# Designed miniproteins, single chains, continued (4), part 38

Each design is a single chain, and the fold is of that chain. pLDDT is the mean over its residues in the fold that is shown.

## One batch from the design tools (miniprotein)

Design m13387
Fold by ESMFold2-Fast:
Structure m13387 (fold): chain A 69 residues (1-69)
Amino acid sequence: MTLEELLEKVRASLPKLLELPERLQVGLLTREVQYVKETFGEEGAERLLRFLGENGLPESVLEAIRARL
């Protein structure tokens, strides 16, 4: 899977993720960002975090994910 393919999958699932409690959003997305960091490096992880912020993920959730990395 490429980073671009992963970002498209995240985009497709993001509306449903945004309906979840923020605590579940943090848990699920932290795992995804960790996977991206291990597979595509720190630049890949930053690309995903930026993508999430640009596509409506709350800043509080983004900050919580960054704190767990």
Scores: mean pLDDT 83

Design m13388
Fold by ESMFold2-Fast:
Structure m13388 (fold): chain A 60 residues (1-60)
Amino acid sequence: DEKIKELEERIAKDPNDAKAYEELGFIYLHNNEIEKAKELFQKALELDPNNEVAKTLLAG
């Protein structure tokens, strides 16, 4: 998936890109990789504690 590679490259260049973790999390969630998606959303929330999207998804 081109989008996954793009987001992984963004994270490799800037490990503090909370938005890249959030977007990558949505892609894995859409593919039913729930555990990986939760890890990515948790990382996004660690980098940006005001990320309402990540907060909502992690709250379940």
Scores: mean pLDDT 79

Design m13389
Fold by ESMFold2-Fast:
Structure m13389 (fold): chain A 67 residues (1-67)
Amino acid sequence: SNAEQAEKYLEEGAKLYREGRYEEAIEKFKKALELDPNNERALISLAILLQELGRTDEARALLDSFP
């Protein structure tokens, strides 16, 4: 299912984040959120990472688009 694939991308993104591969982690978290727009873990992970990288406007836009 899309939710199962989203969890896989979320796990891959978390691994990439721990490895310091931040842009690749962002891409995985974005894919997770595209597949499961209600995935709070993917949203929070992406927002935190964008904030850590100084991409504050992108983090805010992301949070504003989440129900």
Scores: mean pLDDT 85

Design m13390
Fold by ESMFold2-Fast:
Structure m13390 (fold): chain A 73 residues (1-73)
Amino acid sequence: MINKEIAKLAKEKGYDVSEIEKIEDVYREGTDPVNGARYRVPVGLIKATNLIMKHPEVTPEEIGLIVREALKK
């Protein structure tokens, strides 16, 4: 669901979403350099967020909501 919502938002902004929908099950793991916490995030979500951020109409608040939904367990 999360990846689909992000894909829909990116599509509304005119971005190609086909790659995003295909990689929702691929994860990137690492350590947050700011707080030292270990993370596991879908790669598709990271790419979708970056695409949306390049659109001048997207606000930081919208990006924050997208990330929050993705990290929601």
Scores: mean pLDDT 54

Design m13392
Fold by ESMFold2-Fast:
Structure m13392 (fold): chain A 80 residues (1-80)
Amino acid sequence: SAKEEQLLNLSKRTAEVVAEAFKKLGHNDTAEKVLELAKRAKSAEELMDGLRELAKTLDKPLKAIVEGAVEAIEWMLKDL
């Protein structure tokens, strides 16, 4: 549906902002993984699940940033 596509597009933009922040901090490998998850996701839920799995492999502060991005996407899903 148009709403589901809009939610996916907003979720992808959230992941892209996180990836840009990681690149600026010198974490290019992690940024690339975030962008690949955003590129491949077919739904906001699939992107969130991918980001949760990625967060399990990360140490602070990157783990907290990825977990925060998942929470932001969850709040976006509640508002729509």
Scores: mean pLDDT 85

Design m13393
Fold by ESMFold2-Fast:
Structure m13393 (fold): chain A 61 residues (1-61)
Amino acid sequence: MSELEKLEEELRRLYEKIKDPSASEEEKQQATRELQKVIVRMIELAGVDTAMAIVERIAAE
């Protein structure tokens, strides 16, 4: 997988954890912090427009 594909997969996992009703508040907070880091890295690799399009698509899943 490319670096961007790995980040996209990680973004999906983090959103699933945030949306999981069985996850603890601490787990959701940690996932939110990791999510922010992944988004920043995607922006660095692909630019803001491409990164935000991927984020919006995955968030809507």
Scores: mean pLDDT 81

Design m13394
Fold by ESMFold2-Fast:
Structure m13394 (fold): chain A 55 residues (1-55)
Amino acid sequence: SLEEAKELAKITVEELKAAGYSDEEIKAGVEEGLKSAETEEQKVAGETALELVNE
């Protein structure tokens, strides 16, 4: 489940970049999502997305 969350985060970041969202826009969206994250899976997905955007 945590590994699936990481994989989905990676796919989502790639799709957002392909759709023309900037790294800054993706970071802002992920940070906002992390504020409402209640589950460990949501937190791991958000952290993974932030790491991928920094690449």
Scores: mean pLDDT 78

Design m13395
Fold by ESMFold2-Fast:
Order: sequence, then C-alpha cells, then structure tokens
Structure m13395 (fold): chain A 89 residues (1-89)
Amino acid sequence: NVAEVVTDEDIAAVVAGVARLLVKKGLAEEAAEFLRRIIPKFPKEAQAVLLSALAEALKALGREEEAREVAREALALDPSNERARAILA
C-alpha cells in the first residue's frame, strides 16, 4: 500500500524541493503561486515544510514581511524547522 510507504510529509518534502529548485532558476513567483495552491490540500503536520519553502520564495521576491509571517506560521506548526528559523534570523 503506497499510503503506508509514502507519507504526506514525504510528498510535502518532494514538493518543497521542487519549489526551491524553481526559486533557484529565477521562478520564485511561480513557486509561491504553486505552493499557495497546494498547501491547503495537505494535513497540518505536512504544511510546515511547504510553508518554509513559501517563505523562502517570498524572500527571494523581496516580500520580506510576507516571508517572515509565513515563516512564523511554519514554526508554529514545527518549531524545529531550520529553514523557517533562518528566514526570521
């Protein structure tokens, strides 16, 4: 059963990785739009990693206030999220 082998957190990590690749290629706006659409489809436990990727995309776009707000939301769900913490440092 795929659902027993691949978790929503695993899928979220792959999605976040794709979004970060888009940011690296100069497609930060597209990455942010994609993440905003997909995040509500994931359970709360998986949302923290996607929110940290969204915060990184927003920071790349110069939307620093929005990036910090999203990073705080990610940390509220997962206080151990290093990427979200880096946005707030």
Scores: mean pLDDT 84

Design m13396
Fold by ESMFold2-Fast:
Order: structure tokens, then sequence, then C-alpha cells
Structure m13396 (fold): chain A 88 residues (1-88)
């Protein structure tokens, strides 16, 4: 996939996550936000990846899935650090 295609897929899954969240389907929302994060990460857009993984963590917390929430927040932190290193 091109970088542009990866960013487009990231945005697509982020939108699907938002739609699932509005319906109260927290598990589905979390999975879509994780997919968005994966595509943004592959594109090298680490701040968008960090945001998407954080949204997945928040959705997992709302679903009561503490273990998956911790994993998502750790991924968000890793992505944020990669983004900061890219600015330095």
Amino acid sequence: MSKEELLEKGKEYEKKGEEALKKGDYETAAKYYEKAGEYYEKAGDYFSAARSYSLAGEAYLKNGDIKKAKEAYEKAREMALKGLRKLA
C-alpha cells in the first residue's frame, strides 16, 4: 500500500470506530480504533496512531476490558514517543 492508501484506511477505520461508539458498541469501536492505529503506524503518522490507540483504550475501558485497555494505552505511548523523536 502507498502512504496515501494507508492514511485513507486509517481515516476509514477511525470513522467506523466513531460510528460504533455512538451506538454504544464499545468492543467494536475499540477494534476499529486499533485498526486505524495500525494503518496510521504503517504510514509513519505516529501522532494519529497514538490518538487512535488512545481511543481504543478508552473504548476498552468503557467495555470493562482492562487488559486490552492497558495494551492499547501502551501502544499509544509508544507511538507518541516515536512521533516526538521524529520532531527532534
Scores: mean pLDDT 88

Design m13397
Fold by ESMFold2-Fast:
Structure m13397 (fold): chain A 113 residues (1-113)
Amino acid sequence: MLEEFLKTLEELLELAKKMAEAESVEEARKLAVEIGEKLREAQRLFSEAKDDLSEEEAKEIEEILEEIAKLVEEMMEAIDAGDLEKARELAKEIAEKVEKLIEIVKKAIEELK
């Protein structure tokens, strides 16, 4: 489960990086849908993987996922308002949070081996 969660986070990171470079509101809308879908998948996979994590690791991951979810909501609101620049800035923040999650999950996977 953790390896599937990691893969979904890496895919989410790639989408966030593409959003940070989006050239149009139409492109941003398409990417936002994909980001939302990957975030929901990551949240589901995390719920299934909680038993493989320490209490401390699970809390840290949950807090960062909640931060990412709020940033994604703000990003979607910016896109709906036609504010492409704000959407790109929020996508950069999402990418930074996802990179931190990837580091935590990679370390947790190594500890299970």
Scores: mean pLDDT 86

Design m13398
Fold by ESMFold2-Fast:
Structure m13398 (fold): chain A 70 residues (1-70)
Amino acid sequence: SLEEVRRRAEEVLARIQAWVKANPDASVEELFRALAAQAEVWVTLRLAEKGKISPEEALARIDRVEAELA
């Protein structure tokens, strides 16, 4: 559901934000990776909210972003 997409996006975005705050000395490469992940999650959420992608596709994209951060 779209509600599940929003919840998952919020969870992943919160984890990214928490990681950035916990790592003030992170490398430029690590910071760019975090910013790219944040942008991808945000764009995916927007596309799902506008009905341009299915909730299932949005969840899959968010799951891929989370996996790439691990």
Scores: mean pLDDT 85

Design m13399
Fold by ESMFold2-Fast:
Structure m13399 (fold): chain A 106 residues (1-106)
Amino acid sequence: MDAYEARGDKVGLANALHQLGLDHFEAGRYEEALAAYERAREIYREVGDKVGLARTLMNLGAVYYHMGEFDKAKEKFEEALKLAEEVGDKVTAVDSRVGLEMVDSL
């Protein structure tokens, strides 16, 4: 396997873990959602997929918010917003700002 095929396999795994995290989150399984998203985050970071990383950080913020871990939620939303703005992902930037407004309203 060459470096591009290995990177593609890793991105595919990170995308699958991200979807697994979303499925757990929608089912109210927040600890399982955190585990899946943290694994996806590490892979996106290793391969330099900043778009995948920003989206995963935003979703980690949402999980922490629903767990009542508002300081952790704020940290993840701030990280996601900064990275989304750097890569021009306007959708993730808006979603991250909405998350910060939800935390700041408490």
Scores: mean pLDDT 86

Design m13400
Fold by ESMFold2-Fast:
Structure m13400 (fold): chain A 67 residues (1-67)
Amino acid sequence: ELEREIREALVLIVLTNAHKAGASADEVVELLRRAMPELSDETLERIRKAVEAGKWDEAKDIALEAV
């Protein structure tokens, strides 16, 4: 499942670097929309809410479940 493993790596890279940079939830959503256009608006909204709550691990898990 090479494509899934690449998507999982992209999720981890995007969310880890966004967290380290102090990115806002809106910035995270835009980064994920660009890196992973297959993510639905519904999934992106769940990720946005998790990031707004400071729950970065939850945001990661939501994104990984969607790929």
Scores: mean pLDDT 82

Design m13401
Fold by ESMFold2-Fast:
Structure m13401 (fold): chain A 60 residues (1-60)
Amino acid sequence: RLSPEEARRLLQLLARVASPQDVTRAASLLEEDPDASLRAIAEAAGVSVGTVSRALREAR
């Protein structure tokens, strides 16, 4: 349940550590499923669940 603003901030933070292709994949996932799990986002972005969790904490 990410707001559009939270999703945008999360993608900006992930862009620091993930490739542009992986960030695009994560962005597409969040557009299709805003309720996507942290694991699904991590798999799409090619990063660990811990990385996504920390980025989400900073995005909020």
Scores: mean pLDDT 79

Design m13402
Fold by ESMFold2-Fast:
Structure m13402 (fold): chain A 71 residues (1-71)
Amino acid sequence: SFADERLQLAVEKGKQGDTQGAASLTISAAIFGGQPISTATDQVVQALKDAGHTDQADQVKSLVDQIQALS
């Protein structure tokens, strides 16, 4: 699905250090998947932490929270 493709790409971008791209894709995945943004964010953050990318996971969470606060 469009949501699953965006979540997979978000995790990949996060692993590459593109935390801005990861945050944007996470939000897009939630919108296209009809999920809460918090649910999509938790999935991406957990996948990054499981892959050993804890700093990137924390950055993605922070960026998603910042975007939501401004929206």
Scores: mean pLDDT 84

Design m13403
Fold by ESMFold2-Fast:
Structure m13403 (fold): chain A 95 residues (1-95)
Amino acid sequence: MVEELKARAEALIAAAADPAAPLEEQLAALEEAYKTLRELFDVASEEDLPYLKELARRLADVAARVEEASTDLELQIRASVVLLGAAVLLSVLES
């Protein structure tokens, strides 16, 4: 389960970071990546914490880029929600 969630999160973050993909597809991948990261956080052990911090940072970086690239208010809001969620998760993991 944990390894499957890690592989899924990596694939979704890569899809969200693909500049050739339409913004709507990048955003859908971001939203799924955030859901997967939350599931991973719920099942991960303390040994996984450094990896989760790196995933949360990468997710936040990609979400910020998608938000800046979004000219549509709805897409911008959706990207901002993922960015905020990733930032909150990272803050908890760093505490």
Scores: mean pLDDT 83

Design m13404
Fold by ESMFold2-Fast:
Structure m13404 (fold): chain A 84 residues (1-84)
Amino acid sequence: VEEAKRRLLETVRERLDKLVAQGKISPEEAEQILKEIEEAVENGDFDKLLELVRKYIDDPVDQFVVLAEATELEILRKKEEEEK
């Protein structure tokens, strides 16, 4: 689960950095968005995570990649909970 969390957050950061480089968001906005996503990931709030990704990551390919990684993390979390 920790490896999936790290991968997801690194992917989100890279996508936000790309949006900053393209002039679509400011560096300050990117930092705020990343913090909100980090909180959703840490709290296990999958619905909030999906909301934030869909709201802030508007490129369909980038959105798909992040949502796929978020879904993998949620599946891994549920699997660990079922083994307890």
Scores: mean pLDDT 74

Design m13405
Fold by ESMFold2-Fast:
Structure m13405 (fold): chain A 66 residues (1-66)
Amino acid sequence: DLVARLDAIAAEVAALRQQPNTPETWDRLVELGVEALKLAVDIVVDLREEHPDMTPEEIVARARAR
C-alpha cells in the first residue's frame, strides 16, 4: 500500500494548496512533503533489495512508474 499512501498524500497536498496560506496549512504541507519523501525512499529501497543488479537511475525510474 505504499503507492496508495503516496496517492493519498498527493491528493491531500493538492487540496491544501487550494486553501489560504496559514501557518497551520503550511506546516501540514511540509509534513506531507516529508512523509511523501519517506514513502518514496521506502519504495526505492524495496526495489533495490529485489533488483540489486539495477542501477540507481533505473530503480528511481521504476519507483516513479509504480
Scores: mean pLDDT 69

Design m13406
Fold by ESMFold2-Fast:
Structure m13406 (fold): chain A 55 residues (1-55)
Amino acid sequence: SEEERKKRLEELIKNTPNYFAQLALREELGEPPPEWLRKQMTPEELADYRAARAA
């Protein structure tokens, strides 16, 4: 359900030490990162961000 999905995302954010992965999880909650931040990501950071978005 939508409520269960939100609770799962909040728990994942709390337990995710990677800042860029946290940004992807926050995007699922309606809080997308600003464009300038996304453009400044390294390939490794972008991979973490994309992997979290796919989960």
Scores: mean pLDDT 73

Design m13407
Fold by ESMFold2-Fast:
Structure m13407 (fold): chain A 70 residues (1-70)
Amino acid sequence: MAEEYVKKGIEYLKKGDYEKAREYFLQAARLYISKGDYEKAAEFYEMAASVAPDSIARQLKAEAEYLKKK
């Protein structure tokens, strides 16, 4: 369930484990894509980007912009 991955992402974010937070936000985004909810998927790609190194953040932001065009 996408909601469970969102909760785990927030939990790890509160712990300062940004790498695990990113992975859970990406899992949530992928589940929203599978449901056809591209706007929510883009939101979680942006959340993943906010906790990623600059190089990875640029890639994730590009994915979010692509999803917003759907």
Scores: mean pLDDT 81

Design m13408
Fold by ESMFold2-Fast:
Structure m13408 (fold): chain A 90 residues (1-90)
Amino acid sequence: KDEEAIELFREAAEAALAGDLERAAELAEEAARLAKESENPERVQAEAALLGGELAEALAARSKDPAEAEELRRLAEELRARAEARLAAL
């Protein structure tokens, strides 16, 4: 179940990188629902945040809008810091 939630977050990231934001949102919502029911919700949430940070950084690199790219890089940094803090607390 934990691995299923993480796999769905990974699929959501891949969909977003492919430009399918609607599918990415649907997969992320399903993954979040499964994460709440997981045996280790804190760990699953931390791993999801790491994937989200990687996705935001990749989207920033592909963005033609400098303001959007800067916002995505800030989001990536925040998500990584939050995930690392959660993992360190485990």
Scores: mean pLDDT 74

Design m13409
Fold by ESMFold2-Fast:
Structure m13409 (fold): chain A 57 residues (1-57)
Amino acid sequence: MLTKEEIERMPPLELRRKLLSYAKKNGGKITTADGKEYDISENNNGLGIVEADLRKE
């Protein structure tokens, strides 16, 4: 799970690495601090969408 503090502190490349790592550990899912779940396959378009949504909030 990613917190707002982690998202704000991370540079774009580091955030992407963390999102990918979390997705792999959770069978393609990422749960954010907002309680939202994102279903992401490895290296797909979903990863970019999640990153954009997390930074927007």
Scores: mean pLDDT 61

Design m13410
Fold by ESMFold2-Fast:
Structure m13410 (fold): chain A 90 residues (1-90)
Amino acid sequence: SELEEKLKKLEEEIEKLKEELEKTENEAEKQALELKILLGEKQIELLKKYIKAKESGDEKLLKEIEEEAKRLEEELRPLEEKARELHEKL
């Protein structure tokens, strides 16, 4: 499915970022990578929940996940902005 393919690509991207984090000695680059990994892991967990809800056909669970996604988007917005600022310092 398209969702499973997106999940796999996102997991592979996060694995590569973790490998880069282990190799970096630059503090600004390290902070930017740590934030990107955190954001990606949050997106992975949300996507996993969404896939599971969709497979089960649980309309109530799907609605709860959509509400969780909105809350997560609001919570992650400041972190995404900080990651962008750190990237500009590289």
Scores: mean pLDDT 77

Design m13411
Fold by ESMFold2-Fast:
Structure m13411 (fold): chain A 63 residues (1-63)
Amino acid sequence: GARIREIADEIAARHSAAARAASAHRDPETGELTEEGAALHGEINRAARPAGEEMNALLEEEK
């Protein structure tokens, strides 16, 4: 249904934003991700968990 698509699009958008933000927090000499960039990426992934669970519940309803 439309809600499943909305959740999938939201998760994809959050992951894209995380990758973009992480790139801004790289060491210019080594190219490695800083602790701040890694923490931000982890936080965004954790925030996506409830949306993933909601999506799975909706998929069960729309068998």
Scores: mean pLDDT 70

Design m13412
Fold by ESMFold2-Fast:
Structure m13412 (fold): chain A 112 residues (1-112)
Amino acid sequence: GRAAALALMGPLLNAIQRKDVEKLLELVDQIAEALGITDPVERKILHIVALELLLMAAGKKTPFMDEDLSDKSPLELIKYFPKIETKIVKYHREGGDLDKLFEELLAEAKKL
């Protein structure tokens, strides 16, 4: 459950710092499974949050935030997850295309 998901946070932050997109997405799936998140929309939102955070940690501009997080500690990076998630949930509620957004962010992340 939650303890298993928390144990994956260190590896997740390491993947962000290393710009390891493949490992990041794998770890997001493992966290979703540990939390019992099975809904495809909720899982897509988590993937998008992770890609946004990776791009921001790399000093890249993103659709929801233009803040450079490259100087932030792992603890500060974790604090940004709820803020980014809230913005993506709002985007989805307002008719935003999550699949298109994911593909666009994935393409930018793979250029790192």
Scores: mean pLDDT 81

Design m13413
Fold by ESMFold2-Fast:
Structure m13413 (fold): chain A 76 residues (1-76)
Amino acid sequence: ARELAERALELANQALELLKQGRYEEAVRLAREAKRLGMEALKKAKTQEEINLAIAAILSAIGIEFEAGLKLGKRL
């Protein structure tokens, strides 16, 4: 569970860097993967720390997907 949450957060951070570089389609793709892994981590979370990490990854991914989607003229 922790490894999934940490991987989700790692992908969300990578998506944010792509967003900052103007690589919007790649940012959306990684953000969607981060959100998927974060949701799986949340379902398997057993501790408050694991829940917090999963939620942080999901929220970051949603924000990145939304911003990148706006730049591409798409919606969530």
Scores: mean pLDDT 81

Design m13414
Fold by ESMFold2-Fast:
Structure m13414 (fold): chain A 80 residues (1-80)
Amino acid sequence: MSPEEKERAKIEIELGSMYTLLVMRAYNLRKEGKEEKAEKYFEVAREIEEILAKLPNMSIEEQREELEKAKEKFEELLKE
């Protein structure tokens, strides 16, 4: 596997992990009656899902940029 293929796989795994965590936390927030906060988590998860769907058609540079943007949004969301 080429270095680029390895990096692409790592980006996909990182985005997928963030997606799973956001969805899991959103359901837990909803169970606690924190619907507005749960909706914010689902919204960011949806954005990540859209990025994941587009990954095969992105350059490695574009994938890096999208990963960094996703990380920033994820961090902001977790700060409360």
Scores: mean pLDDT 86

Design m13415
Fold by ESMFold2-Fast:
Structure m13415 (fold): chain A 88 residues (1-88)
Amino acid sequence: SMEAEQAIELARRAIELALEAMRLASEGGDREALSLAIAAALQAIGALFLAEYSIKTGDEKMGRQALEDARRALELAEEALRRAREAV
């Protein structure tokens, strides 16, 4: 579905941003940014697997859930990266 495909794209972006935020937060010693980045990465990974499941099974409800989770993960990753950059 379009929702599941969009969720995969957003989740992959969230993972990339979260990994950058983790690296910067670790270097800068920002515990809050690190915690947000970890949470974003875990949520994005979950969204990715829900989206893959939706595509494989045709479960549109899982596709919608994956998109919601991916959007939230991206918001958290963006916030974590912003905070990590400010701490450096």
Scores: mean pLDDT 89

Design m13416
Fold by ESMFold2-Fast:
Structure m13416 (fold): chain A 68 residues (1-68)
Amino acid sequence: EPLLTREEIQALVDEEAKELGIELSDDDRDFLVRTLLFAQRTHGLTREQAREVIRNLLIDIKKRKEEA
Protein backbone atom coordinates (compact mmCIF):
# COMPACT_ATOMS: atom_id res chain seq x y z
CA GLU A 1 0.00 0.00 0.00
CA PRO A 2 1.43 3.44 -0.93
CA LEU A 3 2.27 5.85 1.88
CA LEU A 4 -0.38 8.42 2.78
CA THR A 5 0.21 11.90 1.33
CA ARG A 6 0.20 15.12 3.38
CA GLU A 7 -3.26 15.91 1.98
CA GLU A 8 -4.61 12.46 2.93
CA ILE A 9 -3.21 12.84 6.47
CA GLN A 10 -4.74 16.34 6.74
CA ALA A 11 -8.11 14.89 5.66
CA LEU A 12 -7.88 12.11 8.27
CA VAL A 13 -6.98 14.63 11.00
CA ASP A 14 -9.96 16.81 10.05
CA GLU A 15 -12.32 13.79 9.90
CA GLU A 16 -11.28 12.45 13.33
CA ALA A 17 -11.35 15.90 14.95
CA LYS A 18 -14.89 16.44 13.62
CA GLU A 19 -16.03 12.98 14.79
CA LEU A 20 -14.62 13.60 18.30
CA GLY A 21 -16.02 17.16 18.40
CA ILE A 22 -12.57 18.69 18.81
CA GLU A 23 -11.80 22.10 17.29
CA LEU A 24 -8.17 22.31 16.18
CA SER A 25 -6.02 25.41 15.88
CA ASP A 26 -3.85 25.65 12.76
CA ASP A 27 -0.79 24.98 14.96
CA ASP A 28 -2.31 21.79 16.44
CA ARG A 29 -3.35 20.58 12.97
CA ASP A 30 0.15 21.23 11.59
CA PHE A 31 1.71 19.42 14.58
CA LEU A 32 -0.50 16.36 13.97
CA VAL A 33 0.22 16.30 10.22
CA ARG A 34 4.00 16.58 10.78
CA THR A 35 3.92 13.84 13.44
CA LEU A 36 1.98 11.46 11.17
CA LEU A 37 4.21 12.20 8.16
CA PHE A 38 7.29 11.38 10.27
CA ALA A 39 5.72 8.13 11.55
CA GLN A 40 4.60 7.23 8.01
CA ARG A 41 8.14 7.74 6.65
CA THR A 42 9.84 5.90 9.54
CA HIS A 43 7.85 2.63 9.74
CA GLY A 44 4.85 3.08 7.45
CA LEU A 45 1.24 3.17 8.61
CA THR A 46 -1.96 1.77 7.17
CA ARG A 47 -4.90 4.19 7.00
CA GLU A 48 -6.39 2.45 10.07
CA GLN A 49 -3.13 2.73 12.05
CA ALA A 50 -2.82 6.41 11.10
CA ARG A 51 -6.43 7.00 12.23
CA GLU A 52 -5.69 5.36 15.61
CA VAL A 53 -2.56 7.51 16.15
CA ILE A 54 -4.49 10.66 15.17
CA ARG A 55 -7.32 9.77 17.58
CA ASN A 56 -4.88 9.28 20.47
CA LEU A 57 -3.15 12.61 19.75
CA LEU A 58 -6.51 14.41 19.51
CA ILE A 59 -7.50 13.04 22.93
CA ASP A 60 -4.22 14.43 24.34
CA ILE A 61 -4.94 17.87 22.81
CA LYS A 62 -8.46 17.79 24.30
CA LYS A 63 -7.04 17.05 27.77
CA ARG A 64 -4.72 20.07 27.50
CA LYS A 65 -7.69 22.27 26.54
CA GLU A 66 -9.68 20.97 29.55
CA GLU A 67 -6.79 21.79 31.91
CA ALA A 68 -6.74 25.36 30.53
Scores: mean pLDDT 78

Design m13417
Fold by ESMFold2-Fast:
Structure m13417 (fold): chain A 71 residues (1-71)
Amino acid sequence: KELAEKLEKIAEELKDSSPLAANQARAGAEALRNGHRKHAARAAEAAARQAEAAGDKESAEELRKLAEKAR
């Protein structure tokens, strides 16, 4: 539950600066709520790549840590 909440929070923070990262983080949160931990990890990794491409290295690092916890 806490992991999905953190992904939702990051998605909300990124929605204006990196909509693609926000969408992937939200998809990861939904996957966690549905019990699909490996899918959530992949979504969080995709979100991290999009955040990094947008220049947000700090959010990318947090998303990678959340992906590791989702496994």
Scores: mean pLDDT 82

Design m13418
Fold by ESMFold2-Fast:
Order: structure tokens, then C-alpha cells, then sequence
Structure m13418 (fold): chain A 100 residues (1-100)
């Protein structure tokens, strides 16, 4: 039970860090500062989730998923939009698992 929660949080953290890196690289390519702001927001949420209570960690993971969905709407690249939606879907699954 405890180990499952920690593994789910670790998976969410790794997804958030990978996706934030991809968002930062795409922000540079597209010249859209909103994508870079989303990347920084996700990194902060990921760090907060690691230090949070169980209940609060779920909220931060859901907020990270919402941020990636917002990033997908701002992107001009359909392949990148699909990738961000996949990251959001993975985080949404993890948030459901964390909620029980």
C-alpha cells in the first residue's frame, strides 16, 4: 500500500520532469513564452507533490495533468500536442490510483 503510493508518485515525478524538458525545448523552437511558463509550473508542482501530504500530492498531480493539456492547446505541432495529451493521460491515471 505505502510502497504503491511512493512508486506512483515517483512515476508522476519522472513524467513531469521529462515533459517539462520537452515543453522547454518546444517553447524555444516555437518562440512561445507560455509553453516555457507551463514547463516551470509543472516542475514546481512536481517538487511540491514530493513534499506534500498524500491528499495534497493527488491535487498537484492533477494540476500537472491540467498544465500539459493547456500546453497541448497552445502548441502548433500536432505531434507535440499528441505527446502532451499522452503525458496528461498518464498523470490522470496516476492521480486516480493515488486517490484509491
Amino acid sequence: MEERFQRALDEAYQIAKEAAKVLTEEARKQGDPRLERIAKTVEKLADMARKASREQAVIYVEEMAAAFRAGAELSKDPEFQKKLREYAERLERIARELRG
Scores: mean pLDDT 82

Design m13419
Fold by ESMFold2-Fast:
Structure m13419 (fold): chain A 62 residues (1-62)
Amino acid sequence: GENARAAGEALRPAAREAFDAVRAAGPGLPRLYTELTPTGAKAVVEGEGGKGEASATAEEGR
């Protein structure tokens, strides 16, 4: 629904920061996985530089 989409939009900057951090810590291109939930969104970044995670919740979830 709308709330999941809004959470995904809010997650985008945090996911980018996690991606950049993992990329800066090691060579190669990190992998990005995004999951949408009824109450929010979650992004996981994994690469040679390590692992990062970012999450955002729709206002409905709080």
Scores: mean pLDDT 66

Design m13420
Fold by ESMFold2-Fast:
Structure m13420 (fold): chain A 76 residues (1-76)
Amino acid sequence: SDYEEGLKLFEQKKYEEAAELFIRAGEEYEKRGDYRKASESYRNAARAYFKLGKIEKAMELYQKAVALERKAKAAE
């Protein structure tokens, strides 16, 4: 899956490629209504962008992850 491949790339310090896969995974989980996994995916994308020094993009993805986590909890 894109999420699992993203984790492997993150471990290899290929942060830009990892972020792209985590974003794709987040979008796919979001479309399926899996807000918890979508949140996890966007959090990992944010971490990757922080490693790259792309702070504004990382913060945007982190805020998206937080909103989705709240949505997941409200649906439970």
Scores: mean pLDDT 87

Design m13421
Fold by ESMFold2-Fast:
Structure m13421 (fold): chain A 78 residues (1-78)
Amino acid sequence: MLSVEETREALERFKKDFKELLKLYEEGKVSKEDAIKGLERGIKELEKLKKVAPEEVHEEIDELIEEAKKKIEEIKKE
């Protein structure tokens, strides 16, 4: 099982990766389909992280998953 600290470090990397992906999408460097696929892959990896993370950080993981899901829906509406 990961520590709280290790899990939070992983979450910060996911946040950075999501921001970079969305920036590339906004700049037209990544297609709508590829942006959605990247976010969906991130969600899948976050779900895997949750299985090895302490319960104390599960809400933080769930929050980031929900943020990513909302961004997918926003991109689909464009």
Scores: mean pLDDT 86

Design m13422
Fold by ESMFold2-Fast:
Structure m13422 (fold): chain A 56 residues (1-56)
Amino acid sequence: MLYRVTEQAGEGALKLLGAKPGDVVTDAQLAKAVPGFSPAQAAALAEANGAVERVE
């Protein structure tokens, strides 16, 4: 699943993802930023925080 990084994403989150606002990342990349979370759980958390939005 693909997610676009928003301008709401904090500097720490951007550094952990290796991304910038406007970049498209996978749920697997989001899981790397949140140790112990599955890709689906990491994506859900990032969407809930407004850090990413679903592309599809």
Scores: mean pLDDT 76

Design m13423
Fold by ESMFold2-Fast:
Structure m13423 (fold): chain A 69 residues (1-69)
Amino acid sequence: SAELLEELNRLGRELRELAERAKELGIDEAVKIAEEADRQATLHVVQGDLEGAIEVVREAIRRIEELLK
């Protein structure tokens, strides 16, 4: 749906912003989480599973935010 694609695009931007901040701070674990999440979300999108892609990105954002505290 258009709503799911919009949410995925919004979350994807948030993940990229967090990954850039983590890179600036030298938190390699957070960068790796973002890279893996991007790969997994892409696989879900290719399979037509937008909800699965959203779940992967949301979990990655949560984990990265914990590392940036």
Scores: mean pLDDT 89

